Designed miniproteins, single chains, continued (2). Designs and how they scored, part 74

Each design is a single chain, and the fold is of that chain. pLDDT is the mean over its residues in the fold that is shown.

## One batch from the design tools (miniprotein)

Design m6565
Fold by ESMFold2-Fast:
Structure m6565 (fold): chain A 74 residues (1-74)
Amino acid sequence: SMELIEKLREEAEEATEKLIEYIKTNNLSKDQQLALVNWLLKELRKEMNERGVPEEVTEEIIKEMREKLLKFIE
């Protein structure tokens, strides 16, 4: 449903913002930062797949979150 997609987008955005704050607050290597980014994106994809979100929607949300996260690594 649209409500489910909106909720999952909000949850993905919140998780992404929390990870960005964690990266900014901690003295992490670039490799550690990339590992955390990959972990979060994997978890978000898993959650969306388990909740039946269409692949196209999942890919767009993951793409948006990845772009936002990578801006803080480079």
Scores: mean pLDDT 84

Design m6566
Fold by ESMFold2-Fast:
Structure m6566 (fold): chain A 76 residues (1-76)
Amino acid sequence: KEKEERINFAEAAKIAAERAAEMSKEAAAEALGGFVERMRTPEEGKALEEEARKQSAEEVLEMMKAVAEAVIEEAK
């Protein structure tokens, strides 16, 4: 169940990353931070959110997709 939940959450995060391209850069960075906080650690989530706020919206989208793909592969 936990493994399935993680995969489903990571898939939802990929969809959210696609929509983040239409959202503000701030909203995209916050979504990335929250995703990483849940899937990794709160410390990593906060650190990545702060880094994402310094990046372009396109870079934040790529970062979010990369983390989501890594989580999906780890959960398999």
Scores: mean pLDDT 69

Design m6567
Fold by ESMFold2-Fast:
Structure m6567 (fold): chain A 104 residues (1-104)
Amino acid sequence: MEKQSSGVKLDEEDKKTVKRSAEILKREIERLLEELLRKGLISEEEAERLRRLVERLVEEALNSESIEEAIALLLRLVGINIELELLLRGTSVSVEGILKTAEG
C-alpha cells in the first residue's frame, strides 16, 4: 500500500496562477491595512500581526504540492481581505476575530 500525496499535483501553469493570485491578494490586504491604520481603526501591533499571518499564508501557498492545499491557503487570504473590507466599512468585525478565524 503506497502513501501518495492527496489532491491534484500542481503543474507549472498552476504554480504561476497560485503565485499571481497570492501576490494580488497580499497587495490588496496591504492597501486595506494602510487605510485602516490611517483611519485609526487598527493599531500598529494589530497590523504587524496580520502582515505576519499573510506572509506565512503566501509562503505556504507558494510551497503547496497540490492544488487543494494552494486553494485552501488562497481562500484564507480571501477571507482576511473580506473581513478587513468589512472592518473598513464600520461593520462589527474585530481584528482579534479576524486573527482567530485565520489562525484556526
Scores: mean pLDDT 78

Design m6568
Fold by ESMFold2-Fast:
Structure m6568 (fold): chain A 99 residues (1-99)
Amino acid sequence: EVEARLREVLAGIDTSTPLGRLLAYLALARARRRGVDFSGLPEEELARIDAVEELLRELVRLSREDPEKALAAAEELAERYFDPELLEEARKEIEEARK
């Protein structure tokens, strides 16, 4: 049941890469915000989805006002949920895309 919803939401995303994994959590966060139920996922995965959504909203907002705070928020999330190398690569791609 949850697997079918995951397959639909993650279609076209390569989760073997660091950027792909971050994009996967973003896609899941957006789908959940639109009412898709992922309550069948482990609590750890739900927490990561929430953290990624919050981080990216905050990074987009803070990057205009205070780039140093945006960096601090990214480092805090990396320490809690992700390998710092994975987050660093994803952050570079996000910075390139926001241009």
Scores: mean pLDDT 63

Design m6569
Fold by ESMFold2-Fast:
Structure m6569 (fold): chain A 75 residues (1-75)
Amino acid sequence: MKVEDLTPLERKVLELLAKHGPLTAEQIAEELGVSLRDVLRAIQRLVKRGLVKHIPGPLSRFELTEEGKKVVEEL
């Protein structure tokens, strides 16, 4: 996966999940000071890239995949 293909927001989401994950989209939006809409779009792209996964449960949480953890090491 090419780190340079990530948007600044996607990079910040990956770094935040590496430090604090798993987190809800709302928690990510609050921590980064961005709109929930922008966070959800970034998460959708990261899930499609196999870098983030959805965690089943009463809260919709997201965490890094094994590939996502490797990409964060290159940030």
Scores: mean pLDDT 81

Design m6570
Fold by ESMFold2-Fast:
Structure m6570 (fold): chain A 97 residues (1-97)
Amino acid sequence: MSFEEWLRERFADLPEDARALVDAVIEAMKVFNETGNAEEAVKKARELLDNDPRVSPAQRAAADRILETFKELSKILPKDIVTMFAALAVEEAVRAL
């Protein structure tokens, strides 16, 4: 099972706004896996969230905090570990909404 498949399966029953966050994280992780560049991944996620009408300002703020944490962790942790922390952060953010 891919990380994308795992996230989509785990969060399949979520409201549309929570799914928007999951979709943004999946796209960010694809960019990070292709480029190894956390800045490009975060930029892609922010562009998706900013253009998604399902996402509230509060959810955008929560997502931005997660993306900043991801950028900081990407400087010190291996790629696979960073991906695991991103998944856990999404789960925590979804529960807070």
Scores: mean pLDDT 70

Design m6571
Fold by ESMFold2-Fast:
Structure m6571 (fold): chain A 96 residues (1-96)
Amino acid sequence: MEEAEKLVELGEEYEKQGKYQKAAAAYRKALELLPPDDPRVPELAERLAEAIVKLLKARGGDRSHLPEVRRVIEENVPEHARELVTERVEELLEAE
């Protein structure tokens, strides 16, 4: 099993426990381990975006916090996944 896959599983376990900050950190680390063109990058970016949105909602946040969330993504998410994560976060927040 790939090291990145183990980090994805760890992130899923943290999400089940409501530890969204730790889940997001695990998914971010998984993305850091993958080359930019790895076919798993889009799936991991989606998982990270979902964890970020769950963390935001757990803190009582909504789409008005997008500028702050975008800044956190730019500072913490690998460059090759930033646009995918940002776009997915925007989609998830616009749905409700």
Scores: mean pLDDT 80

Design m6572
Fold by ESMFold2-Fast:
Structure m6572 (fold): chain A 64 residues (1-64)
Amino acid sequence: VELVKKTIVLELPPSEEGIQEILDAARGAEAAAKAAGLKVTLKLTLTVEEGGKATGVIELTLER
């Protein structure tokens, strides 16, 4: 069985809109992989820096 690992990193303003965009990207990636018939494990790490940036690290493990 082949496992594929994908990592997506998003850096956005530390605003509600920026945080929501990171969450929407994670949900979209999971939904797209499931629609393709893949088994998906998703790990999201969200870091918000006051006066800096919001960083979302989306790690996907995909299995056929």
Scores: mean pLDDT 79

Design m6573
Fold by ESMFold2-Fast:
Structure m6573 (fold): chain A 77 residues (1-77)
Amino acid sequence: MAGIEADFAATAPDDVANARELVDKAEEYVKQGKKREAAIYTTAAMLWLARAQLGGADPAEIAEVRERIKKVDELIK
């Protein structure tokens, strides 16, 4: 457990940044009407957010990105 937590803590800021980048791409795909691609990118973003959360990233930043993912999912459903 400790080794995994240490790895996640070291990358937590990058994991949040990666999640944001993927959500930005998902939002772009929504604007293009590419719902399948948007879904793939939001799924990837959720995985990066899970890693960030395990690493102790700022809960407010995680909540912000998670809310953006939820909005994209609502638009593509």
Scores: mean pLDDT 78

Design m6574
Fold by ESMFold2-Fast:
Structure m6574 (fold): chain A 63 residues (1-63)
Amino acid sequence: MDTVAKMRSITDPAKKKQFIDIDIQIGIYQMKIAIMKTTNGDPAQIAAYDKQIAALQAQMASI
């Protein structure tokens, strides 16, 4: 919900595209974590993806 509201508040097309691209990337990492948890994935790799998601969320917050 917050992501959609934030996306709609962005009037600059370039920033809106950047926001969408980051949101997609976060979704990809979340999907990878979910798959790894169901397939006995490496906990260290899951932690690395969590850190990447946090970094991407910080980037989204700055837009």
Scores: mean pLDDT 79

Design m6575
Fold by ESMFold2-Fast:
Structure m6575 (fold): chain A 94 residues (1-94)
Amino acid sequence: SAAQVEQLKRMAALYLSLLAQEARERGDLATAERLERLRDEILARMEGKSPEEAVAVVEEALRALIAEERDPQVRRYLESALAGFRADAARLLA
């Protein structure tokens, strides 16, 4: 439903904003700004999609970030964000 997609957008925005804040707290301003831009891109790509397609957009983006991340601690935060988003999405769509 459109209401489910809007809730998925709010959840995606929260997870990406938390990741951007963590990057700023580490002093990695470039990564924080990249994550804020990615958040806006993800939200735009979720527009007009089914709930399942909207989930896939977020998962694809987070998996791409995990694949390119070389810092094990940062990768752990990204993996935690993906796991959290997947769990929250599964509860919403149940």
Scores: mean pLDDT 88

Design m6576
Fold by ESMFold2-Fast:
Structure m6576 (fold): chain A 80 residues (1-80)
Amino acid sequence: SPEQAVVDGLVDQLRWAVETLSEEETRALADGLVAVVSQMSRESQEYLIKRLQEVAKTLDEKARALVDATVARLQAIVAA
């Protein structure tokens, strides 16, 4: 779906950010990502969580911690 293509882009953007940007800039980007995704369908939210969990497995400990924190925030939104 077009919405899942947007999710794929958001995943790639967050992966790029955790590898390239400062921790502060990455957190700001993650905040924006969570705000956008909170307005999307539950199916797209669940798809993003799954994609981020897959990406987290490929990252170092620091980058993984930031992605895992974002996943936890998204899981709280889906559970509500």
Scores: mean pLDDT 85

Design m6577
Fold by ESMFold2-Fast:
Structure m6577 (fold): chain A 89 residues (1-89)
Amino acid sequence: KAEELAKKVIEKLKEAIKALEEGDIKKAKEYIKEAVEYLQKLIEVSGLTEELKKIADKIAEAAERLNVGDIKGAKEKLEEALKLAEKLL
């Protein structure tokens, strides 16, 4: 169950990165929100506390950068979050 939620976080992070590459900031924000929702569910059902905290921090930083128009910085933080999330598998 935790592994399935981790896969959903990874899927949404990949979708957010792709949306930013395509210039679809609105879609990227939607995917970031979905990634956070799956991550919150993962926190409830898993023992992966330290990696989940790091993923949450990088997603929050990506959202902050996106809000100030730093699309490149947002993508970088999402890629870092994705790399950490892939370690959950």
Scores: mean pLDDT 82

Design m6578
Fold by ESMFold2-Fast:
Structure m6578 (fold): chain A 70 residues (1-70)
Amino acid sequence: QKAKEILKEVEERAKQAQQLIEQGQQAVDQAIKTSTPEQGKLVQQQLDGFIKQLNAEVQELKKEAEKLLS
């Protein structure tokens, strides 16, 4: 039961992370249209780093949930 609850929470966190990524990408796209190419590139790089961090955190949580199911 507890392991299944953790897995469901990980899945919900992954969905939240995906929504944040989509919102962030839309904001970056708007910023790129209204700013210099150099500023747009820096904002995109920051978003890419944030996405990579969120994906790594979700993968670690899934890994821990799988260990509890074993």
Scores: mean pLDDT 75

Design m6579
Fold by ESMFold2-Fast:
Order: structure tokens, then C-alpha cells, then sequence
Structure m6579 (fold): chain A 55 residues (1-55)
């Protein structure tokens, strides 16, 4: 992908994802940092789904 989203939109996605996972909303000061955190939380969500199946 080639970053069609603004910093504000990325932060909104991160906040929603954090709330969905029951995690605190992390502080981030750049779009790159927010994107990295979104990726981490998305991976965590997938890992938790796999954990439910395997454990």
C-alpha cells in the first residue's frame, strides 16, 4: 500500500483497534509510528485469534 490515509485517520484507526483489543491507546507523534503500532495491534489480534484455537 502507499499511505492513502492522513495522520489523523491513522490515529483514529489505532484508537479503535486498541479499544477493540482492550489495550491502552499508545502515544504516537508521527504517521510512521502510528502505522507501526497499527501493524503491531493487527498482528496481536491475529495472534490472539490463533491462541483461542490452539489453547
Amino acid sequence: EFEPLTFAELRTILKQLAKKLGLPVPAASSAAEVEALIDQYYELSAALALQKVSS
Scores: mean pLDDT 73

Design m6580
Fold by ESMFold2-Fast:
Structure m6580 (fold): chain A 69 residues (1-69)
Amino acid sequence: MLSKEEFDAEVRLALAMIKYAIAKKYGATPEEYRRLAEEFRQLAEDPNLSPEGRKIAREVAEELEKLAA
């Protein structure tokens, strides 16, 4: 079972993924994409996330940075 810190990190990733899905489906401003990319960059460096979660966060951050261009 996850620790509290690991659980909180996974919840942050899940919420960020919901924001990403909404932004990708309905569109967002370049500034909103940049802020979301930064959120995923922070998640990619979070040691409380699973290795798979950190990998997903890095990949999404890179896609959001491209969308912000």
Scores: mean pLDDT 86

Design m6581
Fold by ESMFold2-Fast:
Structure m6581 (fold): chain A 70 residues (1-70)
Amino acid sequence: SSYSYVKLDENGNVVEVKNDSNNSETIKVGQKVPLPKASNLTLTKEDGVYTIGTGSVDGGTVEGLTLPLG
């Protein structure tokens, strides 16, 4: 199993990226990502930070995560 997540601030700026396999990330810290409105991803907001994941409180797991940035 793998887990990957992208934490965004309230403005959609990437503040953290994590990948279970320790591979290079397509999405980088400091990049701006539009918050998904109609997606199958779960957004968890805590203290103004959004965490994107796949329908889970496990910190998000998306093999082949696709965001508006591709």
Scores: mean pLDDT 50

Design m6582
Fold by ESMFold2-Fast:
Structure m6582 (fold): chain A 72 residues (1-72)
Amino acid sequence: MSLTPRQRAALVLRSRGLSQKAIADHLGISQKTASTHLKNVDRFLSENPEARRLFERARAGDEVALVQLGQL
């Protein structure tokens, strides 16, 4: 499965520790739309262990992992 650009952006922002509301505000979308993107992101991470490792590394402050996460 591939992520849409908006879902990938939500993934990156979530790795930075942003809340659903902050992600919605940052992307200029509704909280309901952000919730849908985050559900798709969670599903993608559960199905893709490599992407999950990049997400966890990005949350720990790995800038290289953050860049790679944005390229998914």
Scores: mean pLDDT 80

Design m6583
Fold by ESMFold2-Fast:
Structure m6583 (fold): chain A 59 residues (1-59)
Amino acid sequence: PQRQADIVNALIENPEGLTAKEIADRLGVSTSSAHYHLKVLEDLGLVEFDPATKRYRLA
């Protein structure tokens, strides 16, 4: 839950959206770890992915 809370807070601070790599770099985790947490948040309906920009945003 801590990593997911950190991702949500990063997206609140960046309403234009962040890529998985940008989130990984901000949190000091691997891109695979960021993708895992983003998938969980997307499944919960808290985050959405924009394929045109490759950015995640708050839903």
Scores: mean pLDDT 82

Design m6584
Fold by ESMFold2-Fast:
Structure m6584 (fold): chain A 92 residues (1-92)
Amino acid sequence: SLADRYIEEAKRVLRELAEQHGDEETLARIDALDSLPKEEQIKELKELVEGYLAEIRSRLRNTDDPEEVPRLIADALRVIGAEFLLWLAEKA
C-alpha cells in the first residue's frame, strides 16, 4: 500500500542516518519493527524522530566546531523528511 511505502522510506532515511553515526542500537530497533503492526511501527519511528531532533538540537547548542554545524543541519533536515513521510503514512 502507499502507507507501507512511506513507512519503508522513513525507515530507510533513519537507518541511513543511524549507519552514518555507527548507532547499532537504533539500527537493531528499526530492524525489529518489521514484526510489528503498522500503527506500532509509525509510533516507534516517531519516537526515533523525536529523539534524533532533540539530540541534534542539543549538539547544535553545545558545539564549538563550525564544521559540525552544516552536518547537524543536514541530519535535522533528513529527520524532518522522515517525520513528513510518517505523517503521510498515517493519512493514507
Scores: mean pLDDT 86

Design m6585
Fold by ESMFold2-Fast:
Structure m6585 (fold): chain A 100 residues (1-100)
Amino acid sequence: SKKLKLLKKLKELHDKFLEIVYEMLSKSSEEDKKYILKAYEIFEKVLEEAIKALDNEDWEKAEKYLKAAEEMLKILEEGLKNNENPKEILEKIEEVYKKL
């Protein structure tokens, strides 16, 4: 089913995001951990809204939030790769969230 395929994609995005969050937390200062955890909180809200949209068969909203989750994951992946400041990573993720 279309719903099952999209739920599987959301789970894969969540698992990848969480893996990177744990890696970033392991090498971050206590101050920087706050920004990483806030980024994760925003990502969780986006996933929750995507799941609610799927439950309501609101495919347009589900695709919009799925795309935002993919963009947030890319921001986090590139942030880790480039050793970006966690506060700047959070600000980029917040900008994606504001467009929803």
Scores: mean pLDDT 89

Design m6586
Fold by ESMFold2-Fast:
Structure m6586 (fold): chain A 91 residues (1-91)
Amino acid sequence: SPEEILRLARDYLVALRDAIDAGEPLDTVIQLAKGAIQLLEDYLQRHPDLPEELRKALTEIINLLKEAIESRDRDVFREAVDKGLEIVEKA
């Protein structure tokens, strides 16, 4: 359901935020982000009938996390997570 995937996305983003704020190693944060990306990409593939706005929101979150991984910068990750949470709240 739309409510279920948004809740799961929020839970993953909160876990990422908490890991960053707790000072977890960057590689741990990257592995968590990869897990979130995989979950969201799998959901998009399995649900081709998703509302366009929800598909767009999930895709934007995926792209933010991918850019954060490429940056290998903790501050960029924190900003990406904050933006992702804002996207989930608005969806």
Scores: mean pLDDT 87

Design m6587
Fold by ESMFold2-Fast:
Structure m6587 (fold): chain A 69 residues (1-69)
Amino acid sequence: AEKKAFEKLLQMLDAFKSGDLAKVIEIAKNMVENKEEYSEETRIVIKNAIEVIGRMVGDKELFELAEKL
């Protein structure tokens, strides 16, 4: 579960680097939907990553997704 979470975090970062914001949101939604599979520590890492990207792009949906973690 943890390894898959970090693989998805890397995929989300790659999508962000390529400017594919729709893909960033898609991956973030998938991680929120599967949050029960992650440890408390892993959810904090995911939440912080989504919040940082949300601040950089100014996307409200990313902030709302981070709050669900």
Scores: mean pLDDT 81

Design m6588
Fold by ESMFold2-Fast:
Structure m6588 (fold): chain A 64 residues (1-64)
Amino acid sequence: MKEIEEVLEKLEAGEISLDEARKKILDLIKQSKTRDEAIAATTGALFVIGREFDAELAARRAAA
C-alpha cells in the first residue's frame, strides 16, 4: 500500500510527527478491505510503534 510507505518516508525525513504518522496509518488500517492492504497497514503500524518505543527509551535515559 503506497500510502503507508509515503507516511513512513515522511516520518523518516522528519516531514511529519510520530503522532501524525500514527493517525494516518490507523485511518488506512480502518479503510483496508483486502488482505494485502491489511498486511501492509499492520506492517506500517508496527514500524511506527517501534519508533515510539525507541523515543520513549531515549527520553527515559535522558531523564535518568
Scores: mean pLDDT 68

Design m6589
Fold by ESMFold2-Fast:
Structure m6589 (fold): chain A 87 residues (1-87)
Amino acid sequence: MKEEIEKLIKKAVELFKEGKPNEAISYLLQGLQKIIDKLTDPEEIKRVYELAKKLIDEAVKRGEITEEQAKFIKKGLDSIYENHLKK
C-alpha cells in the first residue's frame, strides 16, 4: 500500500518537473481513487487517505511539489475520501 502510493507520487513529481501540472494532478488523483476503490473497510480507507496526505506533505518539504499544487491535490483526495464514507 505505502509503496503503491509512493510510486504514484513519484510519477506525479516527474510530470510536475516536465511542466505538466494538470496531468500530474489527474494521474495522482486517478491512482489514489483506484487504490481507495479496491478497499471496503472504512478504517483501511482512512489509513490510505492519511498516508497519502502525509506523503504529499513530504514531497512539498523536499521542494518536489509546490504548496498550491499540494492544496489542490488534497482537495481532490478529500472529495474521494468523503464519497467513500457516505456510501
Scores: mean pLDDT 80

Design m6590
Fold by ESMFold2-Fast:
Structure m6590 (fold): chain A 62 residues (1-62)
Amino acid sequence: ARDPALGAAHRDAGLQHLRQRRFDDAVDHFNQAVRHDPSQRFDLDVQVGMALLMRGIDKRFP
């Protein structure tokens, strides 16, 4: 079932992990947010893209 409140909670958790450079955790939370609230998909796809890019840069230049 869709749960916009749970979607928002996962989005906020993902953003917190992203700020702490926990990129894999951030991506997982963003994917969970989309599953619970697909209306956020467009915005969250951008955030996932940014997290994956930052993760790639971090692993390239540790």
Scores: mean pLDDT 76

Design m6591
Fold by ESMFold2-Fast:
Structure m6591 (fold): chain A 76 residues (1-76)
Amino acid sequence: MTVVTTSLRIDLEGDPDEGAERAKEIALSVPGVLDASVVASRRSRSAVLTISAENEEAADKAVEALRKAGFKVTRL
């Protein structure tokens, strides 16, 4: 199986550190997501979330889960 790594830009409302950690937790809760790391920027009210997924379908489900949770997500 080909492991897929994707980077997502997330626009954050409220506390950027809390929002970034919540986004990471949501991504990790998706079946087939193997790892997630997040770097939040308080200055830009955004985060970059990098996920490693078992396949593209799992990566797409992670993006969908984040959008369903109310995050504005752009795939980089």
Scores: mean pLDDT 80

Design m6592
Fold by ESMFold2-Fast:
Structure m6592 (fold): chain A 64 residues (1-64)
Amino acid sequence: PGEGADPSARGPVSAGEVGEAVLQGLASGDSLADTLRTLGATLVGFGEDPEVRKIAEELKKKVE
């Protein structure tokens, strides 16, 4: 694979990648709610991918 890939091309976000980010936030001593808030805002920013929207809705239901 080429490291010279254009940063304008962003790959799809996977559920595993999202889960790893949450675990890293918790390991840093952040609260679960705070980590999920930040993640939710980020996922909404991706908002044209239906898979990302599903993950955001699942996280929202889990928090409240």
Scores: mean pLDDT 58

Design m6593
Fold by ESMFold2-Fast:
Parts: C-alpha cells; sequence; structure tokens
Structure m6593 (fold): chain A 89 residues (1-89)
C-alpha cells in the first residue's frame, strides 16, 4: 500500500461508521470531518479505493457522487494527509 493511503482509508472508515476520531492523526481527523460532508455510500467506496491503493478511483467516486465544493474540500484534505505522511517517511 502506498504511504498515506492507509491513513486516508482509516479516516474514511471512522467517518462512515461514526467511530472515535481521537484514534486518528490530526491530519486524518481533518479528513474525516470533511468526509462527513459526503454521503455514507461515497465515504465507504473511498475507504475501499484507498485500501486498494487507488487514489484516482477514490477521486473519481467523489467527483461522480458529490458536489464540486464537497469534492474539492475532500481532495485538498486527502492531499494534506499524503504530504504529511510522505514528509514523515
Amino acid sequence: MKLGYEEIAKAAEVAGEGGDLSSLSPEAQGLAETLKLASKETVRKVAEAAREGDLKKAVQIINDNESPTTASAISISMIGVLIETELKS
């Protein structure tokens, strides 16, 4: 799995299931809060795509199912998680 994709998947899983955000990194918490703006179905499919290591598929799911404003917010938050994870690597 690519670095950061596991954090994205975990954030989406927690957001979709209503789990404890305090278990996530600060960057992943921000992503999880942004994902709450999306439908539960979109969030679940994003989690699955991130687990597969397919960020392009995750972005396509968001763009196909969510408003441009919500899709942009989620994409920016995902990039933030990826950058922080890569810098720590």
Scores: mean pLDDT 76

Design m6594
Fold by ESMFold2-Fast:
Structure m6594 (fold): chain A 88 residues (1-88)
Amino acid sequence: STLDEIRELAKRILELLSKVESPKTVEAVKKTFDQLLNETDPLRKEMLLGALRVHLATLLRFGNFSEEEKEELRELMDRLEELVAKDV
């Protein structure tokens, strides 16, 4: 199901973020995923995706990620946006 795919993407993103020395930003991402998984309003889903994009862009710019990890995070976010769009 689409929800199961979204959960697996969220899990993989959070696993990659576990290496970041910013527990506050990682917790913000986790809370936003929890909100996204329980949201039914398309406009609110788009707002939550926007919040995730901002947090992940910040982590990609200032986090100590390898180039391979940065590319994987971008691909996971792109796939997440595709799956959420299907539910709109």
Scores: mean pLDDT 79

Design m6595
Fold by ESMFold2-Fast:
Structure m6595 (fold): chain A 83 residues (1-83)
Amino acid sequence: EEEEKAIAVRNGDEETLKELNDKRVDSLIERHRAEGREEVAEALEIAKKNNDLSTIGRIELADYLGLDEQLARIIEKLKEKVK
């Protein structure tokens, strides 16, 4: 899997890169659910369905930096757009 990602990046295979990115996002969703962060997992699923890579990146960055308030605001805005 790690070797496969390196090969895809090197060869510029956009279809394989998309599949690997989808798998990465799915792994993030499962991890957040396992940690009891259901709201983060749901937000990632919504962003993935809408092909909103910018929102996925913002959620990942806010979570990585521990910006809980910013993360909550991103999720709230995403839910407002869908409802």
Scores: mean pLDDT 72

Design m6596
Fold by ESMFold2-Fast:
Structure m6596 (fold): chain A 93 residues (1-93)
Amino acid sequence: STSARLQALSDKYTEPLENTPENSPERKELINKALEEYKKIAEEELERAKKEGDEKRAKVAELLIKAIEAALKNDKEAMEKVFEEAKKFAEEL
């Protein structure tokens, strides 16, 4: 399930991120890898929602994808938005 994939990614990245210095190249690499994996899941869910006619779930997935793309462009404020949109995305699954 999509929810199980999101939980597995959270479990995979939470501890490494907490134990990596905030301004290190290693932390940036971990964040980018996590964001790319979340984007992949969100894109797959967006396509499912569109096929099912679930406009609310599709909109939430689109907002998460947009937030992730902004964060990948090194937008610090967009990272906080990714966490907000990820919570909404998980609630709509």
Scores: mean pLDDT 78

Design m6597
Fold by ESMFold2-Fast:
Structure m6597 (fold): chain A 74 residues (1-74)
Amino acid sequence: SPRVQALVARMDAVLARLDAAIAAHADDPEKVALLRGLRDLVERVRDTVLADPSTVDLGEDIVDGVEEQVDAIE
């Protein structure tokens, strides 16, 4: 599915952004814990959408929210 492929690409991009944010905030363990929580959520959504493509709409909504949160932290 082109939608699933596009969502996976978005998730891979936001995972890279989260890894960069974790590294940038390495001296703030509370921020790192929150960023790791977002990373774990994105990985779980990625696995779920790949296993069940019918979840793509929910996956898009969750990834939209994570992208907004990462934009606010950067």
Scores: mean pLDDT 89

Design m6598
Fold by ESMFold2-Fast:
Structure m6598 (fold): chain A 61 residues (1-61)
Amino acid sequence: MTIGEIMDRFDALMSRMSPEQYREASRELQRLLDDAEARRWSQEELTARLQAFVEELEARL
C-alpha cells in the first residue's frame, strides 16, 4: 500500500469525524510526521507507521 493510498483513507475518515476527533487525529498525524523526520525513518518504516495509525483510527471510530 502506498503513502498516497493511506492518506486517501485518512481523508475519507476525516470527513466522518466530529471536530474534536478531527483535531485529535490531526495532532497524532503531525506527531508521527515529526517523529519520522527527527528519527530519519525509511519510506518503508513511515508507510508502516502511517498504515497502523489509519487502521487504529478507523477501528476507534
Scores: mean pLDDT 80

Design m6599
Fold by ESMFold2-Fast:
Structure m6599 (fold): chain A 70 residues (1-70)
Amino acid sequence: MVKMSLIRLSDKEAVLHVQITYNSDAEKQQGLNLINQAINDLQSMGYEVVDVKEKVEGNTITIRIYFRKK
């Protein structure tokens, strides 16, 4: 299962909050691929990645990707 939400902090700042819960390596890789696609989409809209915070708890990976628009 993959949950993604885009949180706007300001007119130029946003956080992509992603949570991947996996029961196999294949599910984990699918979740990571979806994150990469979302990053590429945001970058195509003029957002730059400024920070990435990752936390792993059991079979759940929580990633927060911080974006800034020029």
Scores: mean pLDDT 81

Design m6600
Fold by ESMFold2-Fast:
Formats: C-alpha cells, structure tokens, sequence
Structure m6600 (fold): chain A 92 residues (1-92)
C-alpha cells in the first residue's frame, strides 16, 4: 500500500516536470538551473529527458524525434496508471 502510494506521487511529479520541459522547448527555451523551478525539473526528469532531447536533435525525421523525446514520458505515464489501478483494486 504505502509503496504504491509513493510510486504514484513520484510518477505524478515526474509527469508534471516533463510537461514543463516540453513547454519550454516549444517556446525555444531551456531548463535554467539557476531558478528554483529549473532545479526541480533537472532533479526529477532533467538528465533523462535532456538526454532524450539531445538524441532527438541528431535525428532528421520529425516522427522519430517525437518518439525519442516522448518515450520517457510514456514510461512514467504507464507506471502512474499501473500504480493507480493497483491502489483501486486494493481499496475495492
């Protein structure tokens, strides 16, 4: 029970920070680690997501770029859904 609740909270925070990084990317921005917000993003998803973005920039195919960038986010979404479903089953 407690472990699943912690996993759910961790996955939610990770997903929220993925959305922030993607929004910064769309505006032509970057993760500024001198700010409190930038430090949080970097600490939770920064290295994993920045590595995915760096790999994507080496690929000319736009569909492949999106697939690479979104792969870590999709994994976090899967983990969140799995944890929520298990918690619902245990509470039923």
Amino acid sequence: MEELEKKREESREKLANFDKVLELGRSGGYVDTSTEEGKKIYNTVGEELLEAIAKATEVADLEEQLRIVLAPKREAERQLKEAEEKLKELKA
Scores: mean pLDDT 66

